# Designed miniproteins, single chains, continued (3): the designs that were tried, part 109

Each design is a single chain, and the fold is of that chain. pLDDT is the mean over its residues in the fold that is shown.

## One batch from the design tools (miniprotein)

Design m11789
Fold by ESMFold2-Fast:
Structure m11789 (fold): chain A 114 residues (1-114)
Amino acid sequence: KPQAYAVGAIEAYLRGDEEKARQYAEKAGVPFEDVKAIAEALVDPSPENLDRAIEAAQRLMEKPELKELGEAVLAVIEYLRHTDIRSPEARAAGERAGRAADLIQKYLDELKKE
């Protein structure tokens, strides 16, 4: 499934396995640069990294098969943008990010069974 490969590409990049990340990105039909942008924002949520990750997530959402994953990634990035975790907006974003993390884990588990 392209969603499982896209998530696998991000996970491989985060583990330092760039070759596997590139292979999974190709199987998902996702540019490696978008995988890198999302992964870098997860490690270092600077404003510049978060903006690049939002653009990458929006490009994922342009593909019908990756739309749900793109929305999940966007939810995680939006949560990371909040500077006041006590705000109602940050709490709502945290709940969306939690649901997104569960979906991402489901796709990783699907990839590991292949």
Scores: mean pLDDT 79

Design m11790
Fold by ESMFold2-Fast:
Structure m11790 (fold): chain A 75 residues (1-75)
Amino acid sequence: DAAALAAAEARGRAAMAALTAEQYVDFAEANLKAGHLESAETNIKKAAELLGIEIEVKTEEELREAIKELREKIK
C-alpha cells in the first residue's frame, strides 16, 4: 500500500522535524541564559521554520516569549 507507506514516511519526517525543533528551542534557551542573544535568535527562528510558524523577535523579552510559545507547540 503505497499511500500507507507515504503516510508513514510523512509522519516520520514530521516527528524528526519536531524533535529537531525541540533541540533548537533548547539551544536558544541555553544561549539566551548565556547572554548570546544573536545565537538564541538564530536557533529560535530555525525551530519556528521547522514547525511552519512565523515569529518576529527583536528583543530579549520577545525571545523569551517565542521560546515559551514554541515549547507549547512541540509538547
Scores: mean pLDDT 78

Design m11791
Fold by ESMFold2-Fast:
Structure m11791 (fold): chain A 65 residues (1-65)
Amino acid sequence: SSQVQQHIDQALQALQQGDYDSAAEHLRKAASLSSGRQKDLLEGAAINARAGDGDSAVAGVRKAQ
């Protein structure tokens, strides 16, 4: 769970910087280490980050926590 949280924290920092590629990579890594609803939400957040939708990506990450 700490590894999931570290990738989430790195993704949120990348989203704040507008680095959507880095954010999507960290969210995919967090999702791969997760299961169930958390995994689905983090996968959705990664898709939104790749699309450049930072607001939806942040909302998805917050729901996953």
Scores: mean pLDDT 88

Design m11792
Fold by ESMFold2-Fast:
Structure m11792 (fold): chain A 80 residues (1-80)
Amino acid sequence: PFESLSDEEIEDMIKTARDLAQEALDLAKKMNDKEGIRSAEKALELVDKARQTEDPAERASYAAAGLILAAVTLAVLKSK
C-alpha cells in the first residue's frame, strides 16, 4: 500500500527505478527494440513525475509504477 511507504523508502524506490529504466533503455537501444525503448522511456517519465510530486501517496504511486515498468522491460529484453 503506497500510503505506508516512508519518504526514505520512496526515494530508494525512485533511485532503483531510474537505474533499472536507464539500463533497460541502453539495452533496448543496443538491440534496436522499439517497444523496449518506448517502455523504458515511459518508466523514466514516471520516475521524473515521482521526483516532481510533493504528495507522498502520489509520489509513491509514480515511483512504484516506474519501478515495475522498468523491471519488467529489462526482464523482457534480457529474455530475448
Scores: mean pLDDT 83

Design m11793
Fold by ESMFold2-Fast:
Structure m11793 (fold): chain A 90 residues (1-90)
Amino acid sequence: IEVKNGIGGTLTYDFGRNAVIEASNTAKEAGGSDEAIKKTSQYAVEKTSEVTKELVEKASNGAPYEEIAKEVREAMEELKEEAKKIAEES
């Protein structure tokens, strides 16, 4: 249980870190202003905090590693799409 929680924590920590980096890069590539890049970074932090809480709970309740990894990937894809929209709206 503790070992699986550690692995889940590593996945969610990497997700949070990568989400901020990817959101910022996506906003820059979409031609976003400095303000838009800041907004996408803030959104990434808030979104990853919510997702991390849910995934940690699932891992604690015995969700398999593959399920946690899949949800992290899906959340990252959604985050990139939203970051692009925020940049385009700014």
Scores: mean pLDDT 73

Design m11794
Fold by ESMFold2-Fast:
Structure m11794 (fold): chain A 74 residues (1-74)
Amino acid sequence: PSQEEIDAETELALAEIYLSIAKIAKRNGAPVEEVKETLEKAIELAQRVRDRYPELGPEADALIAEAKKLIEEL
């Protein structure tokens, strides 16, 4: 794979990890601000992937939508 492909896949994986951390933190009663900041980091990483590597765009958009929904529930 190209470095661009590896970087995009790595950034998407990191976004997924942040989303998972936020979900666990929310379930465990972490402060709303902390959960929101973690979700915003996931969104930022996914947006970079979408913009840089369009082939992963649908996956990035799905993650962004899920993270935004979780923020709305806070």
Scores: mean pLDDT 86

Design m11795
Fold by ESMFold2-Fast:
Structure m11795 (fold): chain A 65 residues (1-65)
Amino acid sequence: IDKLKQAYEYLQQGDSEKAKKLLEETAKTGPEPASQIAKEALKYVQEGDSEMAASIVRTGITHLE
């Protein structure tokens, strides 16, 4: 969950490259459901929709807490 929070902070700061790296790492090595949240958010980052990616990460964090 901490990597998802950090990725959300990077998305809010406009640092999409750092957010992308954290989301890719969480998607590959993170536990469920964090890996699924990261995969979904990563799709939107790759499409250039950082606002939707941030929304997905934030909603996912709320469900994990």
Scores: mean pLDDT 78

Design m11796
Fold by ESMFold2-Fast:
Structure m11796 (fold): chain A 66 residues (1-66)
Amino acid sequence: DKELKEKAWELVLALAEQLAKKFKEAGYSEVTIEVDEEKGVKVTAKKGDEVKEVFLSLEDALALLK
């Protein structure tokens, strides 16, 4: 369903933006959001030598909306 896919993308992108804001608030100076149009969104945060990566799956978002 096209409408369900659009809602899933809105959810994933909103979560990625919220996560990026939280990382910046936690002192991560470099935060990037990478979009994979088939899979979802990857958020990468760097603080000195520390690197954190979180993947927000489109498939998981679709499952939550069903």
Scores: mean pLDDT 81

Design m11797
Fold by ESMFold2-Fast:
Structure m11797 (fold): chain A 91 residues (1-91)
Amino acid sequence: MEEELRKLYEEIEPKLSDEDIEEFNKEIEALQPELEELAKKVGYLEAALEGAKKAAEILKEILIKAGVPEELAERLAKLVIERYEAAVKAA
């Protein structure tokens, strides 16, 4: 999983600017308060899975805007979700 994510990142990273990375980090930080409130209602693991799905969608949109092929953006987003689903299932 982590090695596959690294390989995808290596293919994508040359297409990303520092501005694109900063936009992603800002969007993720904006999600944190909402996810903390959700965790109080449904539990941390379920909130983390919902957070991963939202983060994956944000990542996909930023990558497509940066000129990354939609197929690569979707694949990276799916791997992020799969990683969190595996963690929730293992817990």
Scores: mean pLDDT 72

Design m11798
Fold by ESMFold2-Fast:
Structure m11798 (fold): chain A 57 residues (1-57)
Amino acid sequence: MSTEEQARVVKAYRTALELLQAGGSDEEARKAAIDLGLSPEVADRVVQAARDVLAWE
């Protein structure tokens, strides 16, 4: 995986976490990740990871 791709994944994860903490939906977080250039599959995994972190807190 390229450094650019890793940077996009990290940014998408932070954006998803912020949206979910602000009361946003999983669909909004997923769309934001896709808009950042991630594939739908990767976007779904990023949203799931953000959800798992918030559920454990």
Scores: mean pLDDT 78

Design m11799
Fold by ESMFold2-Fast:
Structure m11799 (fold): chain A 82 residues (1-82)
Amino acid sequence: MIEDEKVVLTPEQKARLDQLEAEASKIPDPEEAKRYLEEGRRDIVAEYTGLSREQLDKARKTVEEFKKLNEEVKKKSNVPII
């Protein structure tokens, strides 16, 4: 069952993702940074969606799509049409 037609990144989700990325960027090992980012992202999505572990992989992909959509939304929000 679908709830919303379009997906928009909330300020809370953005803040948590920004913090996660900032912490990951401080890790000198790129492989460890990637693992940390993936695990932290799962935790954030699990807490936000309340999904089981099986659904976390799908939610994790949704979070990644949110980041991509956020870049497009920023571009679109700069063109208000009345």
Scores: mean pLDDT 62

Design m11800
Fold by ESMFold2-Fast:
Formats: sequence, structure tokens, C-alpha cells
Structure m11800 (fold): chain A 79 residues (1-79)
Amino acid sequence: SEKEKLLEKLRRQIEALRELAQTADPAMQAFIDAVIADVEELMERFEAETDPRKQAILYTSASLLIIGAQVQLDIARRR
């Protein structure tokens, strides 16, 4: 289903975040782990949600958290 495809996309993005965080310092790894936990909670809510509008909000929220984490990792590597 379309919902399963979106969940799979989020899972792949989480795996990519974990891989990128492996070379980061412990404080950054802890931050990324916390973001992943929040994303996983949003994914559970997205899977249970039946309202398409609320599904879109939950998916967008999860995606924005992942993007924010990627930006923070990039900034930390440049400083």
C-alpha cells in the first residue's frame, strides 16, 4: 500500500541517519538517537491513523525531524 511505501521510506532514512551518526561524538549520537525515537513514535501514530489529512501531517512532521537531524550532523562536522 502507499502507507507501507511511506513507512519504508522513513525506515530507510532512519538507517541512513544511524550510519551517518556512527562517526559523530557521543553527544551528537545521543541527540540523533532521541530524534530517531521521536520519529518512531510519529511512525506508530501514522500507521494507526485513518484520516488522510492527519496522516499527511504525521508523515511531514517525521520527515522534518529527519531533515533537521541531517542538518545538525552536517553543521557539527563542519565546525
Scores: mean pLDDT 87

Design m11801
Fold by ESMFold2-Fast:
Structure m11801 (fold): chain A 79 residues (1-79)
Amino acid sequence: SMDQLKEAMEQLLKVAGLPPQPTLSGMRKAVDKIKSTISEIDIGMALIAKAVGNDKIASPVLEKVRLIEEIDELERQMS
């Protein structure tokens, strides 16, 4: 339903640290911004995975956590 969709989008904005939107249109624009940011992060993650010798990015939570840990390690080595 529309109410369930609105609640889901409001929860997504809250988790992303974005302010509540007074209109559904404003909320959709904010969600589209989040989607664009996630897409850019996924591209960056793909490049990092390729650089560490992993030519396939898996979507499961466990592999995502491991990839984040590898990014943190690379950040430490470059600091």
Scores: mean pLDDT 64

Design m11802
Fold by ESMFold2-Fast:
Structure m11802 (fold): chain A 100 residues (1-100)
Amino acid sequence: MPSIDELLLRILGLVSLLESLARKDPEIAPAAQAMAERIFELAVALSRGEISPLEFFEGVLELLQEFRARYGAKLSPAQQAVVDEAIALAREAIARVREE
């Protein structure tokens, strides 16, 4: 199984991929960008020791779930798959951090 650091990098990669895929949709693109910026701010806070890894992954999960709740019906199948994978990875990361 991937390490906590590998899960972090995969989640950030999926968020970047979602933003790229949403770029062609003017209704989704601003929301994807705003979510990506908030996740990036959490990653900076984590790197500075201002939040715990658990708080980071819980914050990421909340942001992804809010995005899916508001925009899920408007997402392409490819965009929805990326969001669902990112949510699954965030849940896996939370479970693993709680075991450490």
Scores: mean pLDDT 85

Design m11803
Fold by ESMFold2-Fast:
Structure m11803 (fold): chain A 94 residues (1-94)
Amino acid sequence: SREELVLVIESALHELAELAEKENDKETAKIAREARDRVRQLYAEGASAEEIVAEFLRAAEEIARRAEKNNNKELLDAVRKESATVRALAEQLL
């Protein structure tokens, strides 16, 4: 469901923010939190599942780029795994 998709994305972004903070990467943590707030706003405004997924994937790409630059392997592995999960859920809904 659209609600389950949002809950999964919110949980994913929360975990990514925590992994970034664990390595004292406050800027990447902020990006993840702002993306979570944006996903919640899109859901409240009645945005499509496609728009919500697109917003998550845009944030995930930036987080992955920053994780590579900062050599944060745990964050990089997490963002790749969570992106795959979100894509698989999106395919079932769309």
Scores: mean pLDDT 88

Design m11804
Fold by ESMFold2-Fast:
Structure m11804 (fold): chain A 73 residues (1-73)
Amino acid sequence: MSMEEAKKEAEKLIEKGIEAYRKGNKEEAQKHFMEAANLLMDASKTKEEFQKASDEFSLRVQKGMAELAGREL
């Protein structure tokens, strides 16, 4: 799996995680987030590549959670 493919799959998992969290399924949300992180790690060929992907992942989750809390577009 390429990093680009892993990022797209991770985005789908992040969306599922945020949805599960919204429904009160925090454990399921955590599992989806972990699956997304593992995909990014597996697709990374270098430490720097993983770090950048991890930072993007964190920002994406943070933005989604903030949107959920603030109901912002």
Scores: mean pLDDT 77

Design m11805
Fold by ESMFold2-Fast:
Structure m11805 (fold): chain A 85 residues (1-85)
Amino acid sequence: SEKEEMEEKARKDVEIALESARKNGLSEEKLEILREAGEAVIEAAKKGVELGEKALEQFSRVGRIAGSGSAEEARKALEEMIESL
């Protein structure tokens, strides 16, 4: 139950973040990085609540870097996120 609730929350939070990023004019390259980060969040949430929460925090970091930095910086943040999960 708690894992199912976390997975649903992760899917909704990722969808909202991706739609916001698209509306804010993020490039297709940066949106692809955020989609990959979102997939990592959903997979982490399936494994447990604590891992899902950690993944959402890392996803938020990737989103911030994608919004203010380069695509290269965002991809590095994505790689760091995946290594930490």
Scores: mean pLDDT 86

Design m11806
Fold by ESMFold2-Fast:
Structure m11806 (fold): chain A 92 residues (1-92)
Amino acid sequence: MKIADEELERLVEEAIETAMRALKAAKTNELLSRAIGEVLRAIGAGTQALFVGGKALQQGDLEAAQKALEEATRIAKETLERAEKVLKEVEK
């Protein structure tokens, strides 16, 4: 379904924007910088899963492609939740 791809793309973009905002706010905060680093690493893992899914889809492996998209979406959502929680703590 087209909706899954658009949702994943939006979540990844939103997670990156949220991480960039948190990084800008935390120039001297080591703990927050570490958390942002983990968020960015999770985004990278989600992107890798999406790449594997795209290749599987080209080879006609719909099951592998669907699993990769679901995994990338899950990673993106978890990443966004962590970044938002950290940002909320800093913005208090």
Scores: mean pLDDT 70

Design m11807
Fold by ESMFold2-Fast:
Structure m11807 (fold): chain A 55 residues (1-55)
Amino acid sequence: SLLDEVRELAAEARKRGPAAATIGDVALAEAERHKDDPEAVRAAVEGLRAGLARV
């Protein structure tokens, strides 16, 4: 699921250092709060991928 994808990406981000960990944690918190909104979860995945590409 998209939510599981965010969880896996956030866990991987934590291994890359504090900046990536922060990006991952913010995206995961957003996805968990809006887990019943597929558009919000998709936006969290996209934002996380874009953020990690800058770190």
Scores: mean pLDDT 80

Design m11808
Fold by ESMFold2-Fast:
Structure m11808 (fold): chain A 63 residues (1-63)
Amino acid sequence: VLDVLLAQGSATVQQIAAATGLSVASVSTILGALVAAGLIEQTAKNTYSITPKGIAALKELKA
């Protein structure tokens, strides 16, 4: 999910579901947890973008 947001900059719940192969309900749950962790932010209704903290965390995981 974070890697999808890194690639796209911002994405809707539906776009993330399509990119990850997860259901919209599963993606919504994951997005809520990532917002709580400060790794992504909600920029509009159903639209999310990755934060600098999220980019750093993803780079750490992939390094």
Scores: mean pLDDT 74

Design m11809
Fold by ESMFold2-Fast:
Structure m11809 (fold): chain A 118 residues (1-118)
Amino acid sequence: ELSPREREFLEELERLARLSETEPEADIVSRIQALARRLAEELSPEELLGLVEAVGERLLEIARDPSASEEQIRAALQGYAILLNEALERLSEEERAALLARFRQTEAEFRAARLERA
């Protein structure tokens, strides 16, 4: 289901989550931004939409996992937000509207998952 590029991004995001214990948040965010920007430049609009969908789905999986740490959830959320912002800069007006609709759905499901664990 996941493409090699989507898997690479998710693996790097998980690696950065582990590093967040010892590295400043600003450094982690900068590294995620650089990776997301590179992928946004390399991917077609359809591949970008698919990647944002896959990252959003992974964020929801992590948020629903009772064994997931707050650092893992925060890193996944940061990765999703940064990738979403980079994608929005590359997409047409119509594609941006579709992506924002998907984002609103992911945001609602994320909030619901967090409430279920509270």
Scores: mean pLDDT 74

Design m11810
Fold by ESMFold2-Fast:
Structure m11810 (fold): chain A 91 residues (1-91)
Amino acid sequence: MKVSVKAWGKDGEALVEEVVMESAEGMLLYLIGLLMEHGDQVGKVVVRVEHPDVQTALEIANVAAETLKKFGFDATVSVSGNVATAVGTRK
């Protein structure tokens, strides 16, 4: 499994280049930490989940999307092949 997180500021400035992790739990802890410390600066977050089981990838991406929503982001999830992507935006 591969999970990556990217984040941009409200003006589109890159805040986090791609951070890659191999666990859903690691991604969730990283995402919560990022949003707790820097959430007011973050305008966009993209979480990509690659898993051989697309259903598992989708479930993990949905957890990321729900986490983003709890921090005040609008979040959507999409799937392409074995990759599920959660995108959160906030103003």
Scores: mean pLDDT 83

Design m11811
Fold by ESMFold2-Fast:
Structure m11811 (fold): chain A 81 residues (1-81)
Amino acid sequence: SELERQLENLEKMIEEALETMKTLSVRRARGTAEGLKQLLAEFVAYAEEKYGKDHPLVKKAKERAEELIERLEELVEEKEE
């Protein structure tokens, strides 16, 4: 489905961004993380609005987005050490 394809592409984008963020300063990594968190939140909101909150793929997208947000936050926190 289109939603699954978009989610897969977004996951790949976040994975690449996480690798790049390891080479950035804490400030730039935080800025990148905030932008990506916003993108993930907008994607989930769009999916919920278009397909409904109870759609199985929307629930999957929300869970994956929450996992990716956590990984972004953990990387920033690790760099602050």
Scores: mean pLDDT 84

Design m11812
Fold by ESMFold2-Fast:
Structure m11812 (fold): chain A 64 residues (1-64)
Amino acid sequence: SALEEVRELAKKEKLSSGQETLMLLGVNRYVRGEISIEQVVEMLKLFKVPEEVIKKVVEIMEKV
């Protein structure tokens, strides 16, 4: 699932627990139709998630 892939990505990239929680929250809200991909990207940028990781999260979301 998209959420499982995001969890594994956060662990592999050694993100903080806060960054992982925000990625999971954002992707879950996107999958539920509550927010856009662009809103998830802006949130992740604000919380200093690396751009390369954000690109991978976008790829995961686009497969949903």
Scores: mean pLDDT 86

Design m11813
Fold by ESMFold2-Fast:
Structure m11813 (fold): chain A 64 residues (1-64)
Amino acid sequence: SGSAQKQKKEEALQQQKKISEERVKQGVKPDSPLSDLDQKRVAIGQETNDVLEAKKKWDAWLGG
């Protein structure tokens, strides 16, 4: 059943990629210390105090 395994793997990878792309399109990253809302605000480039504080947490997470 090698062909069936290959098809399931390709479908799973395509679905996972599509879900990942949709989340990234919304500015959401799974392993980020930021909330989904804060990630979206950072992704759209807002320069409000809340977004700047979220970016500080992001930079701290990247830098350790």
Scores: mean pLDDT 65

Design m11814
Fold by ESMFold2-Fast:
Structure m11814 (fold): chain A 101 residues (1-101)
Amino acid sequence: SDLDEALASALTSLDEFKAADTNGDGKISKQELLDMYKKNGIDVSEEQVQAIVDSYDKNGDGKISVEEWVEGFGKQLIEYSGMSEEEAEEVKKRILEEYKK
């Protein structure tokens, strides 16, 4: 189902978040995000990564928290996958529960 596929993608994204969060503080720095993209064969500039961090960083600390990452992922599901806000909220809740394990 679309929801099951979204959940699978979300859990994969969470695994990448956890792998990028090398110090376990629950936040991704610009450098950790750059390293993640390079590991996945995605050629991104430092300016592009800064724009991504800025788009997710709601508290202005220069890092992406797991909560900010999950909020951004939920927004992408609504805008690009046509998922309802209710379904996106369910995906976000499941990602956060998996993160806390």
Scores: mean pLDDT 74

Design m11815
Fold by ESMFold2-Fast:
Structure m11815 (fold): chain A 77 residues (1-77)
Amino acid sequence: KMEELKEKVKKYLEELKKEAEAAGDLDTAELITKQIELEAAIRKELATTSDPERQALLQRALAEYPQLVRETVEALE
């Protein structure tokens, strides 16, 4: 389920980015790109850490990530 949610979130954000670019909304496209990049960085850290406490904190950071990601997750429900 976590894997499935990751792929759905990425795909939805990529689609929103394309939509923003097509509309000429470069600012929104840039914000979406930053969200994708930051999520990827956190997930990379999560994959490399063996510390359960750090892993729990990184998972919490992903779950509480900014409004754009939250709105994307809500749209997938």
Scores: mean pLDDT 65

Design m11816
Fold by ESMFold2-Fast:
Structure m11816 (fold): chain A 94 residues (1-94)
Amino acid sequence: SMEEQIKEILEEAIERLRELREKSKDEEVRKTLEEMIERVREYVEKGDYEKAIEVFRELGSKAIDLALEKGDEELAKEIDEIEKWTVHQVLEAK
């Protein structure tokens, strides 16, 4: 189903964020990515995929801004790429 496809896309996005969290050496960035993972996962578990995407975008922007503030342009780029991939995949599944 479309709902199952969207769920799988969001679960893949969460796994990619977990990988970035493990690679990050900054505690504030790690904490922000952890918050993002947990909040998105919460809405996915509730079946509220629109809210999951909204929270992903909101906290993703916060994480990108924080990474740039810390001078980690590569991390900011990787977070942005995960967000763009996730949005693109969800739109294709609809």
Scores: mean pLDDT 84

Design m11817
Fold by ESMFold2-Fast:
Structure m11817 (fold): chain A 94 residues (1-94)
Amino acid sequence: MEEVEREVERRLAEAREELKRELAEAGKEFDEAEFEADLLRTDELTAERLPEVKKIMEKAREEAKEKGDEELLKKVKEHEALLRLAQRRLAERA
């Protein structure tokens, strides 16, 4: 139960770092501050700031597709799935 929440948080952190690295290698900038605010403070602000994280993911997806970076595209989709899981955890806590 709590272990699942920690696993989601850990995977989101790993996914964030991987996405950041992939974007930097592709010569693109990752908006880390907004990503951190949306995900690391999930208990308080996830629902409110989730649209901003979604925009970051959509931008990364478009960049990956434009450059033909299939690996980066897969990671973006995985991050979106993890965000949906985080939303479910918040709903269950309510």
Scores: mean pLDDT 63

Design m11818
Fold by ESMFold2-Fast:
Structure m11818 (fold): chain A 72 residues (1-72)
Amino acid sequence: MEKLEKYKQEIQALAEQAIAAAEQSFEAGEQKVRQLGELTIKGTKEVGEEVLKYGQKQLGKVIQHAGDLALK
């Protein structure tokens, strides 16, 4: 249980960093999105599908925000 909470916190923090980075530059946002994906895969291997579902949800929010920026 403690590992699940830790991964959720780290994934959320990295998603917020990815959004902030994407607002600075698209390239910086892409790097943070890659890190978010890697962290989600690692957490899924160690904890299970709850980390995968949470990471996918957070990644979806980052991609939607980056898409909104790219359309401007």
Scores: mean pLDDT 79

Design m11819
Fold by ESMFold2-Fast:
Structure m11819 (fold): chain A 82 residues (1-82)
Amino acid sequence: KEKEIKISNLIVAAYLRLVGLQLDGASLEEIRKLAEDTAKKMEELGAPKEAVDLFRKASEAPTIEEALEYLKEAGKAVDKAI
């Protein structure tokens, strides 16, 4: 399944980048940017709207804690769909 493989690769890459950002003490702006970039790529790959919407919510979250929770839920939504 071509799309599922690309979506899986994208989520793994995003997760590794998020771990790096957290270890470096990244700002809310950097986490929001990662979420926005991931949302756009997920939408282009035809990922489930639920997952795309959660990545977009993470990109607009007012705090790091809320952004991380939306990213976690987005990952779960992707996992359920593939």
Scores: mean pLDDT 79

Design m11820
Fold by ESMFold2-Fast:
Structure m11820 (fold): chain A 99 residues (1-99)
Amino acid sequence: ADRTLEQVQSELQRMGYQLIRLGVPQDLVVKLVGHVAMSIQLGLNNKETTEEIIERVARLIDQFLQEAEKLGLSKEQLNEIAALGKATLAKIKEILEQS
């Protein structure tokens, strides 16, 4: 559990730094990272399946992407943000499947 959460936190921090560099406000990034980390921690504590945890995390990322569209960022920035979210979700799934 502890090692899995540490690996997840590392991936979320990497995503967070890249989102800030892509023009997402720091407060929105902190909220996203915090909500995803808490969702994964609660899921692991409640012995939820990887599929249940990933489905919930995917919904949180989708909600964030909808909010990001309202920030007035370019189509290129929004495409990079979406790709980063998808890549991070895939890495979190990989971490959870090997735990």
Scores: mean pLDDT 84

Design m11821
Fold by ESMFold2-Fast:
Structure m11821 (fold): chain A 57 residues (1-57)
Amino acid sequence: MTREQQIEQVRQELLKLGASQETLDQFQQAVAALDQDPLGSGEQIGDLMEQARKQAE
């Protein structure tokens, strides 16, 4: 499995949950930072997923 595949899966889950445009924008920003800060960006992506899930259900 590649990072790109995992990123696409997370994005699809966010869309499935009906995530807001703000959440999607923050996700794209975190993805852009993965090359420089993979650990911090990974945690940020996790937090965004949790926020999206809370907003949806």
Scores: mean pLDDT 76

Design m11822
Fold by ESMFold2-Fast:
Structure m11822 (fold): chain A 84 residues (1-84)
Amino acid sequence: SELQALLDELQALIDRYNKRIEEAKKDVEWAKKRNPKLYQLKKIELAQVEADAEILLSPDPETVAALRKKRQEEIEKIKKEYEK
């Protein structure tokens, strides 16, 4: 059915973002033992991908704005942890 095709397309998009999140997590783990600056950058990349995935499931403009704010706060938190 047309509804099933749309659900399959949405699932494929979710699967794509889940793969990006897994790759970003591997990058964070890899960077953690090698370079503090690279570790910080990879943590920011992970936070960005996770926020983008949440936005895809919440198309409401108010929810999107809240998720973008949460993403910015998480990035700032990561930066502060690196500066210590």
Scores: mean pLDDT 77

Design m11823
Fold by ESMFold2-Fast:
Structure m11823 (fold): chain A 92 residues (1-92)
Amino acid sequence: SEKRKAMLENIEEEIALLEQLKARYQATLPPEIAAQMNAVLDELIEEYERIKKKVEEAKSDEELEEIFREETEIYRKVAERVREIELQKQAL
């Protein structure tokens, strides 16, 4: 369905942005700090990978709608965690 395609494209884009942020931290921060921040980013990427699998395995539009609500909550959680990391970086 077009809904599944759009959801998968959005999830892949969010994962790509987090992977870009990991690469930036590895390139610009001391190794110990980069490792700490990237451990959090890895957890967030794993949450998106989990929801991506659910979207791929969904059998109905009703199931996709339920997953979409979960995806929205993950998106908010990810935004909050990234903001926390960036504030911690500024405090260094």
Scores: mean pLDDT 86

